# Ledger of designs, part 46: designed miniproteins, single chains

Each design is a single chain, and the fold is of that chain. pLDDT is the mean over its residues in the fold that is shown.

## One batch from the design tools (miniprotein)

Design m1588
Fold by ESMFold2-Fast:
Structure m1588 (fold): chain A 70 residues (1-70)
Amino acid sequence: LSEQERADVLAALADMLKALAERIKTPENQEIVDKAIKLFDEASRLARQGKFDEAEKKLKEAITLLNKAK
């Protein structure tokens, strides 16, 4: 993948995961899901800036939080 293709893929993935996280939101898990959504937003932004390692780190952090939400 070129850098531009990598940026597009990571940004699209982050945006998709954010949308899915919003769908699983309940009053009980809202705080954790909201934190994950913010991390997905940050990952998308970082990917579009070419900061791929930072974007991947934020994606992993968000996924870890969602795993705790169950």
Scores: mean pLDDT 79

Design m1589
Fold by ESMFold2-Fast:
Structure m1589 (fold): chain A 86 residues (1-86)
Amino acid sequence: MKEEAEKAAEGLVKATRKAAESGPEHLDQVAEMARYGAELFLKLGQTEIGVKALRDSAKVLRKLLGEEAKKAVEEFEKLAKELEKK
C-alpha cells in the first residue's frame, strides 16, 4: 500500500546514502537492493513513489561518489525508466 511504499522509499534512499558514505565497495549491494526495491514498488502498484526513490538514490550516489558511482547511477536510472513504463 502507499504507506508501505513510502517507508520502503525512505529506507532505500537512507541505505543508499549510508553505503555511499562507506565507499564504492558497497555499490554492487546497493544495485541489488535497488532491483529488489523496484520489483517491490511494482508489486505494490506504487510505481511513482518507486521512480522518485530510485532517482533520489541515484542523485545521492552521484553527489557522494561521482564517477566511481557511474555504473550504479546508470542502473538506478534504468530501473526508474522501466518502472515508469508500468
Scores: mean pLDDT 80

Design m1590
Fold by ESMFold2-Fast:
Structure m1590 (fold): chain A 76 residues (1-76)
Amino acid sequence: LSKEEILAAAEEYARRLREAGLAAGVPEEVAEEAAEGIVRTARLYAEGREEEAARVAEETAPAMREVQEAIARARA
């Protein structure tokens, strides 16, 4: 995958996750943090900065979990 393809895929995934999280009642700041973390991780990975990408992914994980748990609860 090219850098453009990686970023486009990450941006689309982040957009869908943010929308689903907001619809499930997640606070905007948490949904935005998760979405920004996805794009930031993808950008660092595309730049070959894999170690920094892994760190940002780990820092983003709590917000990601909150969004995913809220979506799962709303769909249950």
Scores: mean pLDDT 83

Design m1591
Fold by ESMFold2-Fast:
Structure m1591 (fold): chain A 66 residues (1-66)
Amino acid sequence: SIEEAIKKAKEAAENGEKLVIEGLGEAGSAMVLTALKLGLKDITVYTDNKEAAEALKEKGVEAILK
């Protein structure tokens, strides 16, 4: 769920943990946006969306096309 995704991103940011996100559906998008807002630096996203990958790379996210 989106709520669980946001919670996971908040926990990762609070602990300084690496956040790995598989896919950019509603939940994955909520996770990455929440992590970025909280200043988490170590974010990896796997996505088949080339436009989203490019935008995330500009924000310092490691975006991998799969």
Scores: mean pLDDT 82

Design m1592
Fold by ESMFold2-Fast:
Structure m1592 (fold): chain A 98 residues (1-98)
Amino acid sequence: EEIIKIAKEVLKLLGYDVSDLTDEEIFNILKDMIDLAEKVRKEMENATPEEIAKYKDLPEDEQIKIVTGGAIIHAYKYNITETELQKKLRELYKYLKS
């Protein structure tokens, strides 16, 4: 199925072994990344310099998750349709947040 294929490709790019994961586990990991990115984005918009510095000191793995979730959110919110991949990322966000 198309949506699960895109989800697996995203996680593979992040170094996950998707062969050990169920479809539900894959979707839950991506949902968690999206939720983390939304949380961090909202906190950063109202953040003091002290709070911003805290996010810069996050481990690289956490920063990658935030960036990945943010990219998926961006494709959805700004209706990015330049490529088929961007359209798929929009549908992935819609599916995961429904």
Scores: mean pLDDT 73

Design m1593
Fold by ESMFold2-Fast:
Structure m1593 (fold): chain A 101 residues (1-101)
Amino acid sequence: SNSDALRQILTLLQQGRDEDAIRLAQRRFGEELARIAAREGVSTDEVLAYLLASLRLFGLPKTDTNNLLGVLMDPLFTENVKWGELQKLADEYLALIESLR
């Protein structure tokens, strides 16, 4: 399930296995990340970086829904004291994603 895949990605991130987390996210969510990227006018790698940063800072949403990925991306539109930390961490993940080419 999407929840199980996101949980596995978070576990890999928590273990410092960032490259494995990136590869798993690309395999499981590549099409959905590309759809979100096209909608928002950004690159797929930027959406992936934001997803990884959101998971790392906020954990898994406690919502059993097919739109679980959308719920994770929605912190951009919420009042959140971690916005600066989110952007910094997303920039760090983006640099790593780009390095893996």
Scores: mean pLDDT 76

Design m1594
Fold by ESMFold2-Fast:
Structure m1594 (fold): chain A 79 residues (1-79)
Amino acid sequence: KPWEEAEKMAEKVKKEGASKLSTVERALAAVYNLKKGLDNTLEEDISLSMALMDFTVKGEKLKDLDELAEALYEKHLKK
């Protein structure tokens, strides 16, 4: 599930550091942190911003954090 994977990525950031994750893994951690009202690192914020720009350019219409988490999860599974 998207939120379980996002939580896993957030825990991985805490244990190993954001630099050990891929861009999409950092974006998943960032969206989880936003849902929980937690602060993101610069690497997480940059990765999420890059993903949001990519989704916008591709015409993805994301209504809320749940749709954003699902879109990031699908991107994570593909590449």
Scores: mean pLDDT 78

Design m1595
Fold by ESMFold2-Fast:
Structure m1595 (fold): chain A 64 residues (1-64)
Amino acid sequence: MSLEEVKKLVEENVLSKFPEGTKFKIVYDEKTGKYKIRLESIPDDVFPGEITRKIPELEKELNK
């Protein structure tokens, strides 16, 4: 899967699962051979634990 396809898939899932205004980036980890999601910013009114819980599910989908 290309990086552009991975980014599109994450953006589509973020729109449905993450609060609006959440900022993230996709990084490729050469050590594990997997794409990872790095959370850069969340809205101040959102509890971080709700977002971090969803990240492993998205990372699993990216690495099918």
Scores: mean pLDDT 67

Design m1596
Fold by ESMFold2-Fast:
Structure m1596 (fold): chain A 79 residues (1-79)
Amino acid sequence: SEVEKELEEAEKYVKEGDYEKAYESIVKALKHSNEENEDEVIKKAREVIDELKKNGKTKLALELDVEIGIYQIKRTILK
């Protein structure tokens, strides 16, 4: 699935230290997520946020947290 590939790419980019690409991969996964996989995507996004914070990428971590919030609002209100 597209979402599974995007989550795998995010993990790969975190391991490589390419945090901007890891962020982009998670944002794509959030955009392509559905009710069946959203919990997994959010869990992986939170793991990426933790890695971003550990590596001093505080602004990027905050931006990803905002993207998760926007996604959750859309799922709750605009369903």
Scores: mean pLDDT 83

Design m1597
Fold by ESMFold2-Fast:
Order: C-alpha cells, then sequence, then structure tokens
Structure m1597 (fold): chain A 67 residues (1-67)
C-alpha cells in the first residue's frame, strides 16, 4: 500500500544521507536496523529511532538536519 511505499522511500533516503555521514561499519549496523524494522512492519518513527541508536549525538544532529 501507499504507507509501505512511503516507509521504503524514507528508508532509502535515510540510507543515502547516512552513507555520507557515518563510517562503513556504522552504516552496516544502520542498514541492518532499517531492514529489521521494515521486515517487522515498524512505523517510520520507530525505524528512525532504532537506526539513530547506532549514531553519536553529533552524527544524529547532522543526519536529522540533512533529512
Amino acid sequence: GAMERERRLFALRFLEVAKKIVSEETFKKILEAIREGLAAGLSQAEILERALRHLSEEQRKQLLEAL
């Protein structure tokens, strides 16, 4: 449905932004968190929260400003 497309599109944009800000190791952890969240049918906000837990405060600020 439309909500599933919106969640997928958000996940792709988040990953594009994260790739520019974080290390390759951290990016892999974020990718896993997003994949797990999408598979579990979590909301966009819940997926975002789980992904952000792998980031430092500074990286979280940079990423949220770029979204």
Scores: mean pLDDT 80

Design m1598
Fold by ESMFold2-Fast:
Structure m1598 (fold): chain A 67 residues (1-67)
Amino acid sequence: MEEEIKKEIEELQKRIFEVSRRLHDLMVKARKENKFKLTPEQKAEIDRLVAEMNELDKKLKELKSKL
């Protein structure tokens, strides 16, 4: 059971990394193209990705508490 939880933690960390990379790419693109102003579409996508990352972080903390 503990090994299964550790595997889930690794999977969640990889997903968090993927979401973080997408957020970074969007922020870099927004800064370069929009003179530091986010378009409504870009802001909505960033907000969505931030929400996903927060959900993943919360789940990761819950899993770690079971170890």
Scores: mean pLDDT 78

Design m1599
Fold by ESMFold2-Fast:
Structure m1599 (fold): chain A 87 residues (1-87)
Amino acid sequence: SEEVKEKIVEELRKLASKVPDPEAQALLEETAERIKKAPLEEIGPILEDGLVRVYLLLEEAGVDPATLAAIREEMTAVAKNVDELLK
């Protein structure tokens, strides 16, 4: 449904505002655009791929371990919220 997709996109934009890296922010926005265009059954895999890629990019960029831990916690919350919305 459109409402579910809008809520997921909002979650990803909130996450993007918390990541310190412009490339990671851009990747989250790309993930949001993919979700807008995807069938509902593909949203889960697209989100998982996007979050993993963002985490690896931040780790490779040498983001501080404490900041990475905080972002991972936020990513876990986003994944849980999206999983609940897709039920």
Scores: mean pLDDT 85

Design m1600
Fold by ESMFold2-Fast:
Formats: sequence, structure tokens, C-alpha cells
Structure m1600 (fold): chain A 72 residues (1-72)
Amino acid sequence: SARRTRLLIRATGLSMRAMADLVDGRFNGDKEKEKKAKEVLKRVKELFELDERGASVGTLARGVRRIEEFMK
């Protein structure tokens, strides 16, 4: 569905931001930033695995929002 596709695009965007934070944290010795970025990448991976297992659009939407809130 179009809604599912948009949620997966949003999740991909969160993964890209987390990868940038991971690189920045490593380069500047910010261990907490690196740790937080690794946790975001793990949660995004788990979200894609939920999609593969047929999770509802509502479940995916809640997952994306939880990751976005965690990144604040």
C-alpha cells in the first residue's frame, strides 16, 4: 500500500540519519552519540523484519514514531 511504502521510506530516512550520527560520533569521540545511533539502526532493522513478517500499517507507524521520539 502507499501508506506502507511511505512508512518504509521514513524508516530508511531514520537509518540514514543514524548512520550519519554514528560516523560523526566515531570521528569526534562521542561514545553516547555512537551508542544511540547503533540502537536506532537496530530498531530500524527490527521494523523492516516486522514488515517482512506481515505486520499491520498501524504497527509499523507506531514503530516509526517510537524511533523518531527516541532520536530526539
Scores: mean pLDDT 90

Design m1601
Fold by ESMFold2-Fast:
Structure m1601 (fold): chain A 70 residues (1-70)
Amino acid sequence: AAESLARGLAAKKEGDRALEAGDLPAAVEHYQAAIRHYEKAREESADPEGVQALLDQVRARLAAVEAQLA
């Protein structure tokens, strides 16, 4: 539903803000939340391919942040 997509976008923005502030643990938490919301949005979406692109983008960002924490 639209609510799941909106929640995913909001969580992704919070992750981006945390990353810009150098708060890597907070960025991980927010990106993980965005992934959960986007997975639900993809299941409910009339455009699952568009939502999949958002998922792929956030997963790539999460992997980059986790690499910085290692």
Scores: mean pLDDT 83

Design m1602
Fold by ESMFold2-Fast:
Structure m1602 (fold): chain A 79 residues (1-79)
Amino acid sequence: MEEIEKKLKELDERMQHVAELYKEGKYEEALKEAKELIEELRELKAKLPPEHQEYIDGLERAIEALEQLIKEIEEKLKK
């Protein structure tokens, strides 16, 4: 539990860093970090037992938010 909470905090800090890169117009760096982060979120979700459904639901929402952000960054890079 404590280990999972620490990992979730680290992942949240990384999401904030991606958002800051996006605000600074560093779209290529934001895209790279977001893609790495989404893979780590997916790996963590796959390792969680069903009894931690609250964490799984939180990770699913974070993955969806990152998928949306990745699409927005890719659109910015195409312009």
Scores: mean pLDDT 80

Design m1603
Fold by ESMFold2-Fast:
Structure m1603 (fold): chain A 88 residues (1-88)
Amino acid sequence: MTLEEMFERAKKLYEEGKLDEAKKIFEQIYKTAPDTPLGLVAKGYLKYIETGDEKVKQLADELEKAMKNRDYEGFKQAYTELKKELEK
C-alpha cells in the first residue's frame, strides 16, 4: 500500500467518524514519512483529532488541497504555516 493509498483510507475513516482507526493510519503515515508533505498533513490531522485545534485542521486541509490541485503558492504557504503550528 502506498502512502497516498493509506492517506485516502485514513481520510475516509475520519469522514465516517471512525476516529480511532483514522488516527492509527495517520500516525503510521507520519512515522513512515515525517519530512514529506503527506506526513505533515497526517500529523496535522492527528493533532486535530487529539486536541480539536481547528487552525491545524484548516492548514492540513489547505495543504492537502494544494497538493491535489498542484497549487505551488498555496502549497508553500500551507506547508510553512502547518509546520510552524506543529512545532511546539
Scores: mean pLDDT 83

Design m1604
Fold by ESMFold2-Fast:
Formats: sequence, C-alpha cells, structure tokens
Structure m1604 (fold): chain A 81 residues (1-81)
Amino acid sequence: SMEEKIEEIIEEVIELAKKEPENIEGITRYALELLSELSPEDAFRAAQELGRRLVEEKLISEEDAKRLMHIALSEVERRRA
C-alpha cells in the first residue's frame, strides 16, 4: 500500500541518518528523490513525518526539517507542472 511505501522510505532514511550522521545533507537529498515519486499529498505527508522523526531523533534541527518539507513540496509541484 502507499502507507507501507511511505513508512519504508521514512525508516530507510532514518536508518541511514543514524548510521552516517556526517552525511545527513546527502541523505536528506536522497529522501527528496524518493519523495518525488509520490503524489503531492503523499509526498507532503511523508516529508512532514520524516522531518518530525529526524528532529525527535536529534539528527536535524527544526529549521532543517522545515527546509526539507518546503523543498519536497516544491519538487513535487515542479513534477506536476
């Protein structure tokens, strides 16, 4: 299901960030690429949940999470145009 796919993406990104915290910038860019395959609604929901969990795990700042969400939304909007 789409919910399962979203959870798989989130878990994969969080695991990568925990294993390679020094590569967080590259990992978040990879996350944006995965999210670009989703519908705008699902991509936004996934980006919001991913950002929330990354902040909860202290892997990124709240500002970084907001940036991730905005970039994901912009990329999805561009893909739909």
Scores: mean pLDDT 78

Design m1605
Fold by ESMFold2-Fast:
Structure m1605 (fold): chain A 56 residues (1-56)
Amino acid sequence: ISDELAEAMAKLVSALSGVAVSAEQVREAARPLGDEAVRNDSLRGVAAALKALGLP
């Protein structure tokens, strides 16, 4: 996961859960995930959210 994607993911998770999450915590949390598909789906969700917000 790139730094930018990890930061975007942290912001999305923080907004959805109300818990402040850092990019490094997102990377560590992704590590014990058993399925690569789950990781890819999460990144896809973040990318879709960024597009919806009109961010480059």
Scores: mean pLDDT 62

Design m1606
Fold by ESMFold2-Fast:
Structure m1606 (fold): chain A 92 residues (1-92)
Amino acid sequence: FQEERERRKKEIEEALKTLKENGDYSVEALVDLAERFVENEEDRDLLIETAKKLGFPEDVIRALEIAADEVLKGKFTGLSREEVLARVRERL
């Protein structure tokens, strides 16, 4: 539904703006954000595109891409939050 897509996009934008205002770019914060919004590859791409449009630093964008990728893999394989965090840290 078009309305659900627009609402989801706004929720992602608001969450990213809050993350930027708080300045908390920890692996934990990025993984928690990805876990909240990324259920599939389309969600991952939308999250990353939105972060780029909001002017996030390139190193934060890279970390968020890694976090979203590992969260998505974890959802398909049933990985714990701790295992996802470890995988993200290994790739940074």
Scores: mean pLDDT 81

Design m1607
Fold by ESMFold2-Fast:
Structure m1607 (fold): chain A 80 residues (1-80)
Amino acid sequence: MKVTVIALGLDKEKAEKVAEYLKSLGMENITVTSRGIVTAIGELTEEQAKEAADYIASLGGGALVFDENGNLIASKNVKL
């Protein structure tokens, strides 16, 4: 499914690790900011989306994963 992954609250080194991880899953549209925010758009399974959120959380970051309809399919370490 088409998803948007947002990772936040990371240092630059950990944000780059998240970007590399998402790239390994075939996501090509990845942006890393100097403030440790990663935004990626691409195709993931629901299981891959949950695993990505868990990985981001394991690095101390907050994770949000939305489908193409704006439904939240995974989140970790984020208060909404």
Scores: mean pLDDT 83

Design m1608
Fold by ESMFold2-Fast:
Structure m1608 (fold): chain A 79 residues (1-79)
Amino acid sequence: ASPLTRRLAAELSRLTGVELSIPVSEAQARALAEALVRLGVPAEDARRMADGILRSSRAGDHAALASGLGEAVRLAREL
């Protein structure tokens, strides 16, 4: 994973309390969605974001993964 992807995962872990690694596991994605809902993200948006992060991680799409992690970090900081 790129340095940017690792930094975004670490920041998201800090903001949500969910231990995120790269590659992202299904259990981590589920925990992330639950944490985002607790922070006030609508359940559908939280699920979409977590699923997108998991999918891009599984596909090795580093640009999509960085984008998804960055969006989640932005939302978590706003809450």
Scores: mean pLDDT 85

Design m1609
Fold by ESMFold2-Fast:
Structure m1609 (fold): chain A 66 residues (1-66)
Amino acid sequence: SDEELLELAAELAIQKAIAKLLEKTGVLPSSIEVEKTADGATATATSPLGSATASVSLEEVRKMLE
């Protein structure tokens, strides 16, 4: 279902945001914000040393599963 694909997009966006934050700061996030839309998900991971944002679209998730 589209809800399951959206949950997968959100999980991938969270993982990408955390990876970017670790590459940038070397510190684990103190908070994670996730925004879900009909088209995909965006995650922002924040630490005292900075933040990182990543987005994953439903179209990208569908292409990965084919």
Scores: mean pLDDT 84

Design m1610
Fold by ESMFold2-Fast:
Structure m1610 (fold): chain A 94 residues (1-94)
Amino acid sequence: MKEIIEKAKKLYDEGVKLLNEARSAEAAGDYQRAVELYEKARDIFTEAARLFKEAYKQASGEEREKIKEMYEKAVDLGMEASALAVRARQRLAA
């Protein structure tokens, strides 16, 4: 369980870095790179959420609640990255 949580946290941190890099690319007008980075961030957050959910099934008490919070954050940021990828792709098509 500890190894699963550590891996999920590393993926979550990677997702956050990619999301910030995607926002910088979008601000610079590089919509193609922004789409690629947002989609990569989405996929990484999806993997992090899957691992947090796996850890949640094995956890109990206060640790379980903390894992649930991390799972919900990963899901929320994954959904945000997905929506931002769609928006950036629309700007490429315009």
Scores: mean pLDDT 88

Design m1611
Fold by ESMFold2-Fast:
Structure m1611 (fold): chain A 59 residues (1-59)
Amino acid sequence: SALSAKETALLNRIGQAIAEIGVDGLDSEVLKKIAKETGVSQSTASKIAQQLKDALAAN
Protein backbone atom coordinates (compact mmCIF):
# COMPACT_ATOMS: atom_id res chain seq x y z
CA SER A 1 0.00 0.00 0.00
CA ALA A 2 1.17 3.53 -0.80
CA LEU A 3 1.89 5.97 2.02
CA SER A 4 0.27 9.41 1.96
CA ALA A 5 2.54 12.49 1.66
CA LYS A 6 1.99 13.21 5.37
CA GLU A 7 2.85 9.62 6.38
CA THR A 8 6.01 9.75 4.22
CA ALA A 9 7.04 13.05 5.86
CA LEU A 10 6.31 11.53 9.29
CA LEU A 11 8.44 8.45 8.53
CA ASN A 12 11.36 10.60 7.31
CA ARG A 13 11.14 12.90 10.35
CA ILE A 14 11.07 9.97 12.82
CA GLY A 15 14.03 8.40 10.99
CA GLN A 16 15.98 11.67 11.29
CA ALA A 17 15.17 11.89 15.01
CA ILE A 18 16.39 8.30 15.57
CA ALA A 19 19.63 9.14 13.71
CA GLU A 20 20.16 12.29 15.85
CA ILE A 21 19.03 11.22 19.35
CA GLY A 22 18.65 7.42 19.15
CA VAL A 23 15.55 5.24 19.34
CA ASP A 24 15.36 5.66 23.15
CA GLY A 25 14.98 9.42 22.57
CA LEU A 26 11.58 8.90 20.88
CA ASP A 27 9.48 9.74 23.94
CA SER A 28 5.86 10.96 24.01
CA GLU A 29 6.86 14.67 23.85
CA VAL A 30 9.13 14.16 20.81
CA LEU A 31 6.37 12.18 19.04
CA LYS A 32 3.78 14.92 19.81
CA LYS A 33 6.12 17.52 18.29
CA ILE A 34 6.75 15.39 15.17
CA ALA A 35 2.99 14.73 14.78
CA LYS A 36 2.28 18.50 14.87
CA GLU A 37 5.10 19.24 12.39
CA THR A 38 3.87 16.59 9.91
CA GLY A 39 0.12 17.24 10.35
CA VAL A 40 -0.79 13.75 11.58
CA SER A 41 -2.45 12.54 14.78
CA GLN A 42 -0.29 11.56 17.76
CA SER A 43 -1.72 8.02 17.52
CA THR A 44 -0.51 7.75 13.88
CA ALA A 45 2.94 9.05 14.88
CA SER A 46 3.12 6.57 17.80
CA LYS A 47 2.05 3.66 15.56
CA ILE A 48 4.68 4.42 12.88
CA ALA A 49 7.38 5.03 15.53
CA GLN A 50 6.57 1.62 17.06
CA GLN A 51 6.85 -0.02 13.62
CA LEU A 52 10.30 1.57 13.15
CA LYS A 53 11.40 0.50 16.67
CA ASP A 54 10.27 -3.06 15.92
CA ALA A 55 12.18 -3.05 12.60
CA LEU A 56 15.36 -1.80 14.35
CA ALA A 57 15.00 -4.44 17.11
CA ALA A 58 14.87 -7.16 14.42
CA ASN A 59 18.30 -6.07 13.06
Scores: mean pLDDT 77

Design m1612
Fold by ESMFold2-Fast:
Structure m1612 (fold): chain A 71 residues (1-71)
Amino acid sequence: SLKDQIKDIALQITVLNIRRIGLLTQARLYERQGTAAGQAKAAQLRAEADRLDQEIQRLTAQYNALENELA
C-alpha cells in the first residue's frame, strides 16, 4: 500500500541518518589527531557522509511526494 511505501522510505532514511552520524563522529575523532593523515581520513569520511546526505535528500523528496498523494 501507499502507506507501507511511506513507512519503508522513512525506515531507510532513519538507517542512513544513523550511518551518516557515525561517519561524522569518526571524522571528528580523526580531526582531533592534528596530523595530516588524520585530516585526510576525516576528509574521506566526510565525503562518504555527504554522499549519504544526497541519498537522504532524494529519499526525503520521494517521501514528501508520496505523503502529498495521501492528502
Scores: mean pLDDT 90

Design m1613
Fold by ESMFold2-Fast:
Parts: sequence; structure tokens; C-alpha cells
Structure m1613 (fold): chain A 95 residues (1-95)
Amino acid sequence: MLERIAENVVQAAINLAVASAQPDKKEELLENAEYNKEIAVKLLMDEFGLSEEQAREIVDKVVKEATQLIIEGASTNEVLKRAKELLEKAIEELS
């Protein structure tokens, strides 16, 4: 399950990074990013028993860091690895 959460976080981050560079596609990319964030929030709640507030805070923080890494030129694999590490740490700190 953590893999699937991390994949949705990274996909949201990619959409946000692309939205900042392509204003003509911004609305669609922001909508896609929100959709992926919502999936990650629901998976954190369902699989790890987090509250919506806790899950949303974690997703927002990890997406923000992942988006910055993408803008700075990190590979998708590096961003995915970092997102997993941040998600694992955040879940452990709330358990």
C-alpha cells in the first residue's frame, strides 16, 4: 500500500510542477494533482488508520517537497524514493 500512496503523491507533484511551467494547461493539471492527493489521503486513512486531518497534512507536506525536487531536476525514481521515506517517517511518528 505505501508504494501506491507514494505513486499518487509523486503524480500530484509532477502535475503541480508542470502546471507552474505550462499556464495554458494549468487548470487541468491542478485538477489532476488534487485528484491524486485525494487518493493518497484516502489510502492513508484506510490502511494506516490516520484521521483526515493527519493524512491531508502528511500528503500536503510530501507533495510540496516532491514538487520542489522535480523543479530542481530530480529523476522520477529519486522523487519516488524520497516520497516513500517521508511517508514512512510521518506514519511512524504518528503511531
Scores: mean pLDDT 85

Design m1614
Fold by ESMFold2-Fast:
Structure m1614 (fold): chain A 80 residues (1-80)
Amino acid sequence: IPPGLSAEEKEVLEVVLEELEKNPEVREIALRSPANPTPEELRQLIAFLERVIPKLPPAYAERFEKLRAALRELLAQKEA
């Protein structure tokens, strides 16, 4: 855990790491950080965020919702 994290930032990191450990496929995608993710990889990332968001503090839930919206937009562009 990087030094200087607030208690809320540590809580967010713990939630994300726990969900990544439960989802090895998403963990692999996150580690590879593909520049051009496939529609299937985008769907897995969106599903992961939907599982994480309800467990986050409100401020971070809002940030993750924005990320989810951006990924959904990218998915729509690839499937259009």
Scores: mean pLDDT 76

Design m1615
Fold by ESMFold2-Fast:
Structure m1615 (fold): chain A 87 residues (1-87)
Amino acid sequence: EDEELAREGLEALRRLLEAIDNGDLEAALEELDRLIELESKLNGKEYSEEEKELLRETLRRVLELALEARRKGERVRTFADVSRLLE
């Protein structure tokens, strides 16, 4: 079960990165919500509504920065790329 949930988490992370790279906010928010649910199941982490909204707001900012990067000919393909945008 934990192994299956971890695999689902990795697939959701991959889809989230693809959505960020493509500038697809709707898909990115959907995968973020899935990751929040999986985190609760795997680690017992309970997110408050305030924490969830902060994560969604952070994701919106990441997509804005990824679109700026794309205008400069850069791509966001990995979490290292996302981390660099937030520095």
Scores: mean pLDDT 78

Design m1616
Fold by ESMFold2-Fast:
Structure m1616 (fold): chain A 68 residues (1-68)
Amino acid sequence: DAALARHIAQLLVASGVPEERARRAAELMVEHRDASDEERIAALRKAGFSEEEARLAVTALRVAQTLL
């Protein structure tokens, strides 16, 4: 869902993540929206995100789902 990805990316940018990294993390979160938080973190870390970035992205997904 493009709207979900956009909201996740906006939240990550607001948290200090660069726009290009935020968009990539948001796409991974949409792909893994039905997965566990542990699986989401593992996917982000495999894609080269730090533990802190991965935790921020999982939180952003949770918040964005509340807004939609």
Scores: mean pLDDT 83

Design m1617
Fold by ESMFold2-Fast:
Formats: sequence, C-alpha cells, structure tokens
Structure m1617 (fold): chain A 75 residues (1-75)
Amino acid sequence: SAELLEKYRPEAETFLAAVGDREAALAYARRELLELVDAQGRPVDNFPSLEAAEEARLRLLALLEVVGGDLSRYL
C-alpha cells in the first residue's frame, strides 16, 4: 500500500542523495527488484522471514517511486 511505501521513502531519498545519480538509482532499483522475484513476479524464498522479504520489496518500490520509475508492473 502507499502507506507502507511512505515508511521507506526517507531511506530511499537518502540512498538517492548518496548515489547522486537518478538514472543509476533507477537502474539499481529495477535490477534488484528483478532479483527479488521469481518468473511469476513473486518474492524469492531466501529471506529469514516473510516480513523481511516484503520489507526488502517495499524498500526497493519506495526507491523506484522516489526516482520517478513506473511502479505499475510491480503493484
């Protein structure tokens, strides 16, 4: 939900500021999101908990939103 993405927005803004390159941050977010999902777009089972897996996904979606990427294919 948008509310859950807002929790990670400050972290995403800090990451973008540290990278200093919006296009590089966008490419990073897209690549990492692809590595978090299987062929069907579902989270991979390699996290210590379901909560940790969803948190990782929400962090990357928040970053994608902050850099102006398209979230429609992930939501």
Scores: mean pLDDT 73

Design m1618
Fold by ESMFold2-Fast:
Structure m1618 (fold): chain A 102 residues (1-102)
Amino acid sequence: MKERAIEAATKYLLSIEDFIESFERAYKEASEDTLKLLLERLVEALAEVLVKEAGLSEEEAREIAREIVDALIKKLDDGEELTEESIKEIVEKTVEDYFKRH
């Protein structure tokens, strides 16, 4: 289950055309309200993928999706840039940390 969640989340995020550029642009240029709306939509979409592809419950999927999105935002808050490699590392660490707690 854990490995499927990592694979599904990583594949989904990296399948979004210009995801890194669009995400970083939204973080830098969007209003606070617009950014919150966009992040909530990303959480919902990622949670649906985790339910369908990894067999997670809706509750677990939403919690994991939120933690992944929050980790991406934290990387930008720390002044670091997103890369395909850093997204893979964030997803893997976030999912592994979630399953260690549950």
Scores: mean pLDDT 84

Design m1619
Fold by ESMFold2-Fast:
Structure m1619 (fold): chain A 64 residues (1-64)
Amino acid sequence: SKEELKQNVLDLARLLDLPQSRIDELLTLIDNNVSPEDLGLAIAKAVAEAFEEKNVTEPLSGPR
């Protein structure tokens, strides 16, 4: 299920536009067989950081 966990992290990263450094960190935790609790905390931190990034206002209409 390690492959499945990695795929789920990548899917989450695509949905939340997670930075590559965070994705690499989460994948490394999976590779190191950390506890589900530690992995869950790392994911929760990544999600929180992604939501903070989403607070940045972007031009609505674009150039044209």
Scores: mean pLDDT 73

Design m1620
Fold by ESMFold2-Fast:
Structure m1620 (fold): chain A 71 residues (1-71)
Amino acid sequence: YPEEAERAGRAGDAERSAKIADEMAKQGNYQLASDTLGHAARAAADAGNEEALRKLMEIGKGSVPAPAPPA
């Protein structure tokens, strides 16, 4: 999973990275999901892909996993 998200981030596909992290969160792996987004953003930055980094930051703000009430 993290490798795929990192690859997507490096390639400028921030949306894909976010989807991968969201899948992990749905499985209850919130720490792994958060770490995956961080890895993708770092990979984008390391590759010098500012566009992907900006998108990942925007997606992170919009897709913050919030534990819905168990209702």
Scores: mean pLDDT 69

Design m1621
Fold by ESMFold2-Fast:
Structure m1621 (fold): chain A 93 residues (1-93)
Amino acid sequence: SMDELEALIDEAIEEVREKLKPKSVAEGYVLLAEVLERRALEIGRENGASEETIERLREAAAALKEAAKSGDTAALNEAAAAFVAAVSDVLAA
């Protein structure tokens, strides 16, 4: 559900801010992508997410990290939308 996705994102943001303490916006997005990927994979494996769904999540996380390092806001927004969709698909499995 949207509530589960929002809760997962909020928990990941809290972990990044409180534990990892990024030194830049780009580092913040990279760390957020890593934390969300890790947490979503754990949930997806428990819920029986398909190998295809898991692979799409990994690819979307990698794309988001590269977009964050690029400094291109349009690329970052596109990659972030794709990543959120991939996380949602894993949670729905």
Scores: mean pLDDT 82

Design m1622
Fold by ESMFold2-Fast:
Structure m1622 (fold): chain A 117 residues (1-117)
Amino acid sequence: SDEEIRELVRETAEEEYNSFPKPLRDLISEEAFERAVERVIDMLLNDSLPPEVREALGMSGRELAERALAGDEEALKRLRLLIQGTILLEAGLITEEELLQALRQRVSSVNQLVYDK
């Protein structure tokens, strides 16, 4: 359901944020975090992923959310990566191009993009 998808995204985003090193968390405002959560929810519920992001993920936003809810570990990994990247993007710490490259490469974590600069 839409409510289950909203809860999944928020819970996953809180877990991902708390997994970031403290110096990185200190660069992310509450407003940036909330914008990222809302943006991911909108992209998944309305299936409004940008075409290049959808291609990089290999599935629609709705399919990604439904598979993650069903316990698909690969879908959950891709969802976590999308959430991590969107948080960093909304905080102004990475570009849309860097997010797209991270999704295409199936990296385990996008926070390295901040430190490799």
Scores: mean pLDDT 82

Design m1623
Fold by ESMFold2-Fast:
Structure m1623 (fold): chain A 73 residues (1-73)
Amino acid sequence: GPDFEELLSRGRALIEEALTVPVEDRAAIRKLADEGVALLRLPIELRALPEALIAPLEAEIAALRARVEASLA
C-alpha cells in the first residue's frame, strides 16, 4: 500500500488537532503542530514521494504552519 499516504493522513490529523486545542495552551498547540509537520515532511526525507508531489506538499506544509501561527497570534 502507499505508506506515505498514511504518514500524510496522520500529519494532517495532528495539525487539525492542534487547531482544536484552546489557544491558551500554546505549548500543546506547538507540540502537536511540530509533530504533524515532521510526519508530513517524512515522505520527502525518505524519498517516498513522486517528484511531482513534493512542491504541492511543501506548499501545503507552509499553509498549515501559517494557520497554526495565525491561531497563536
Scores: mean pLDDT 83

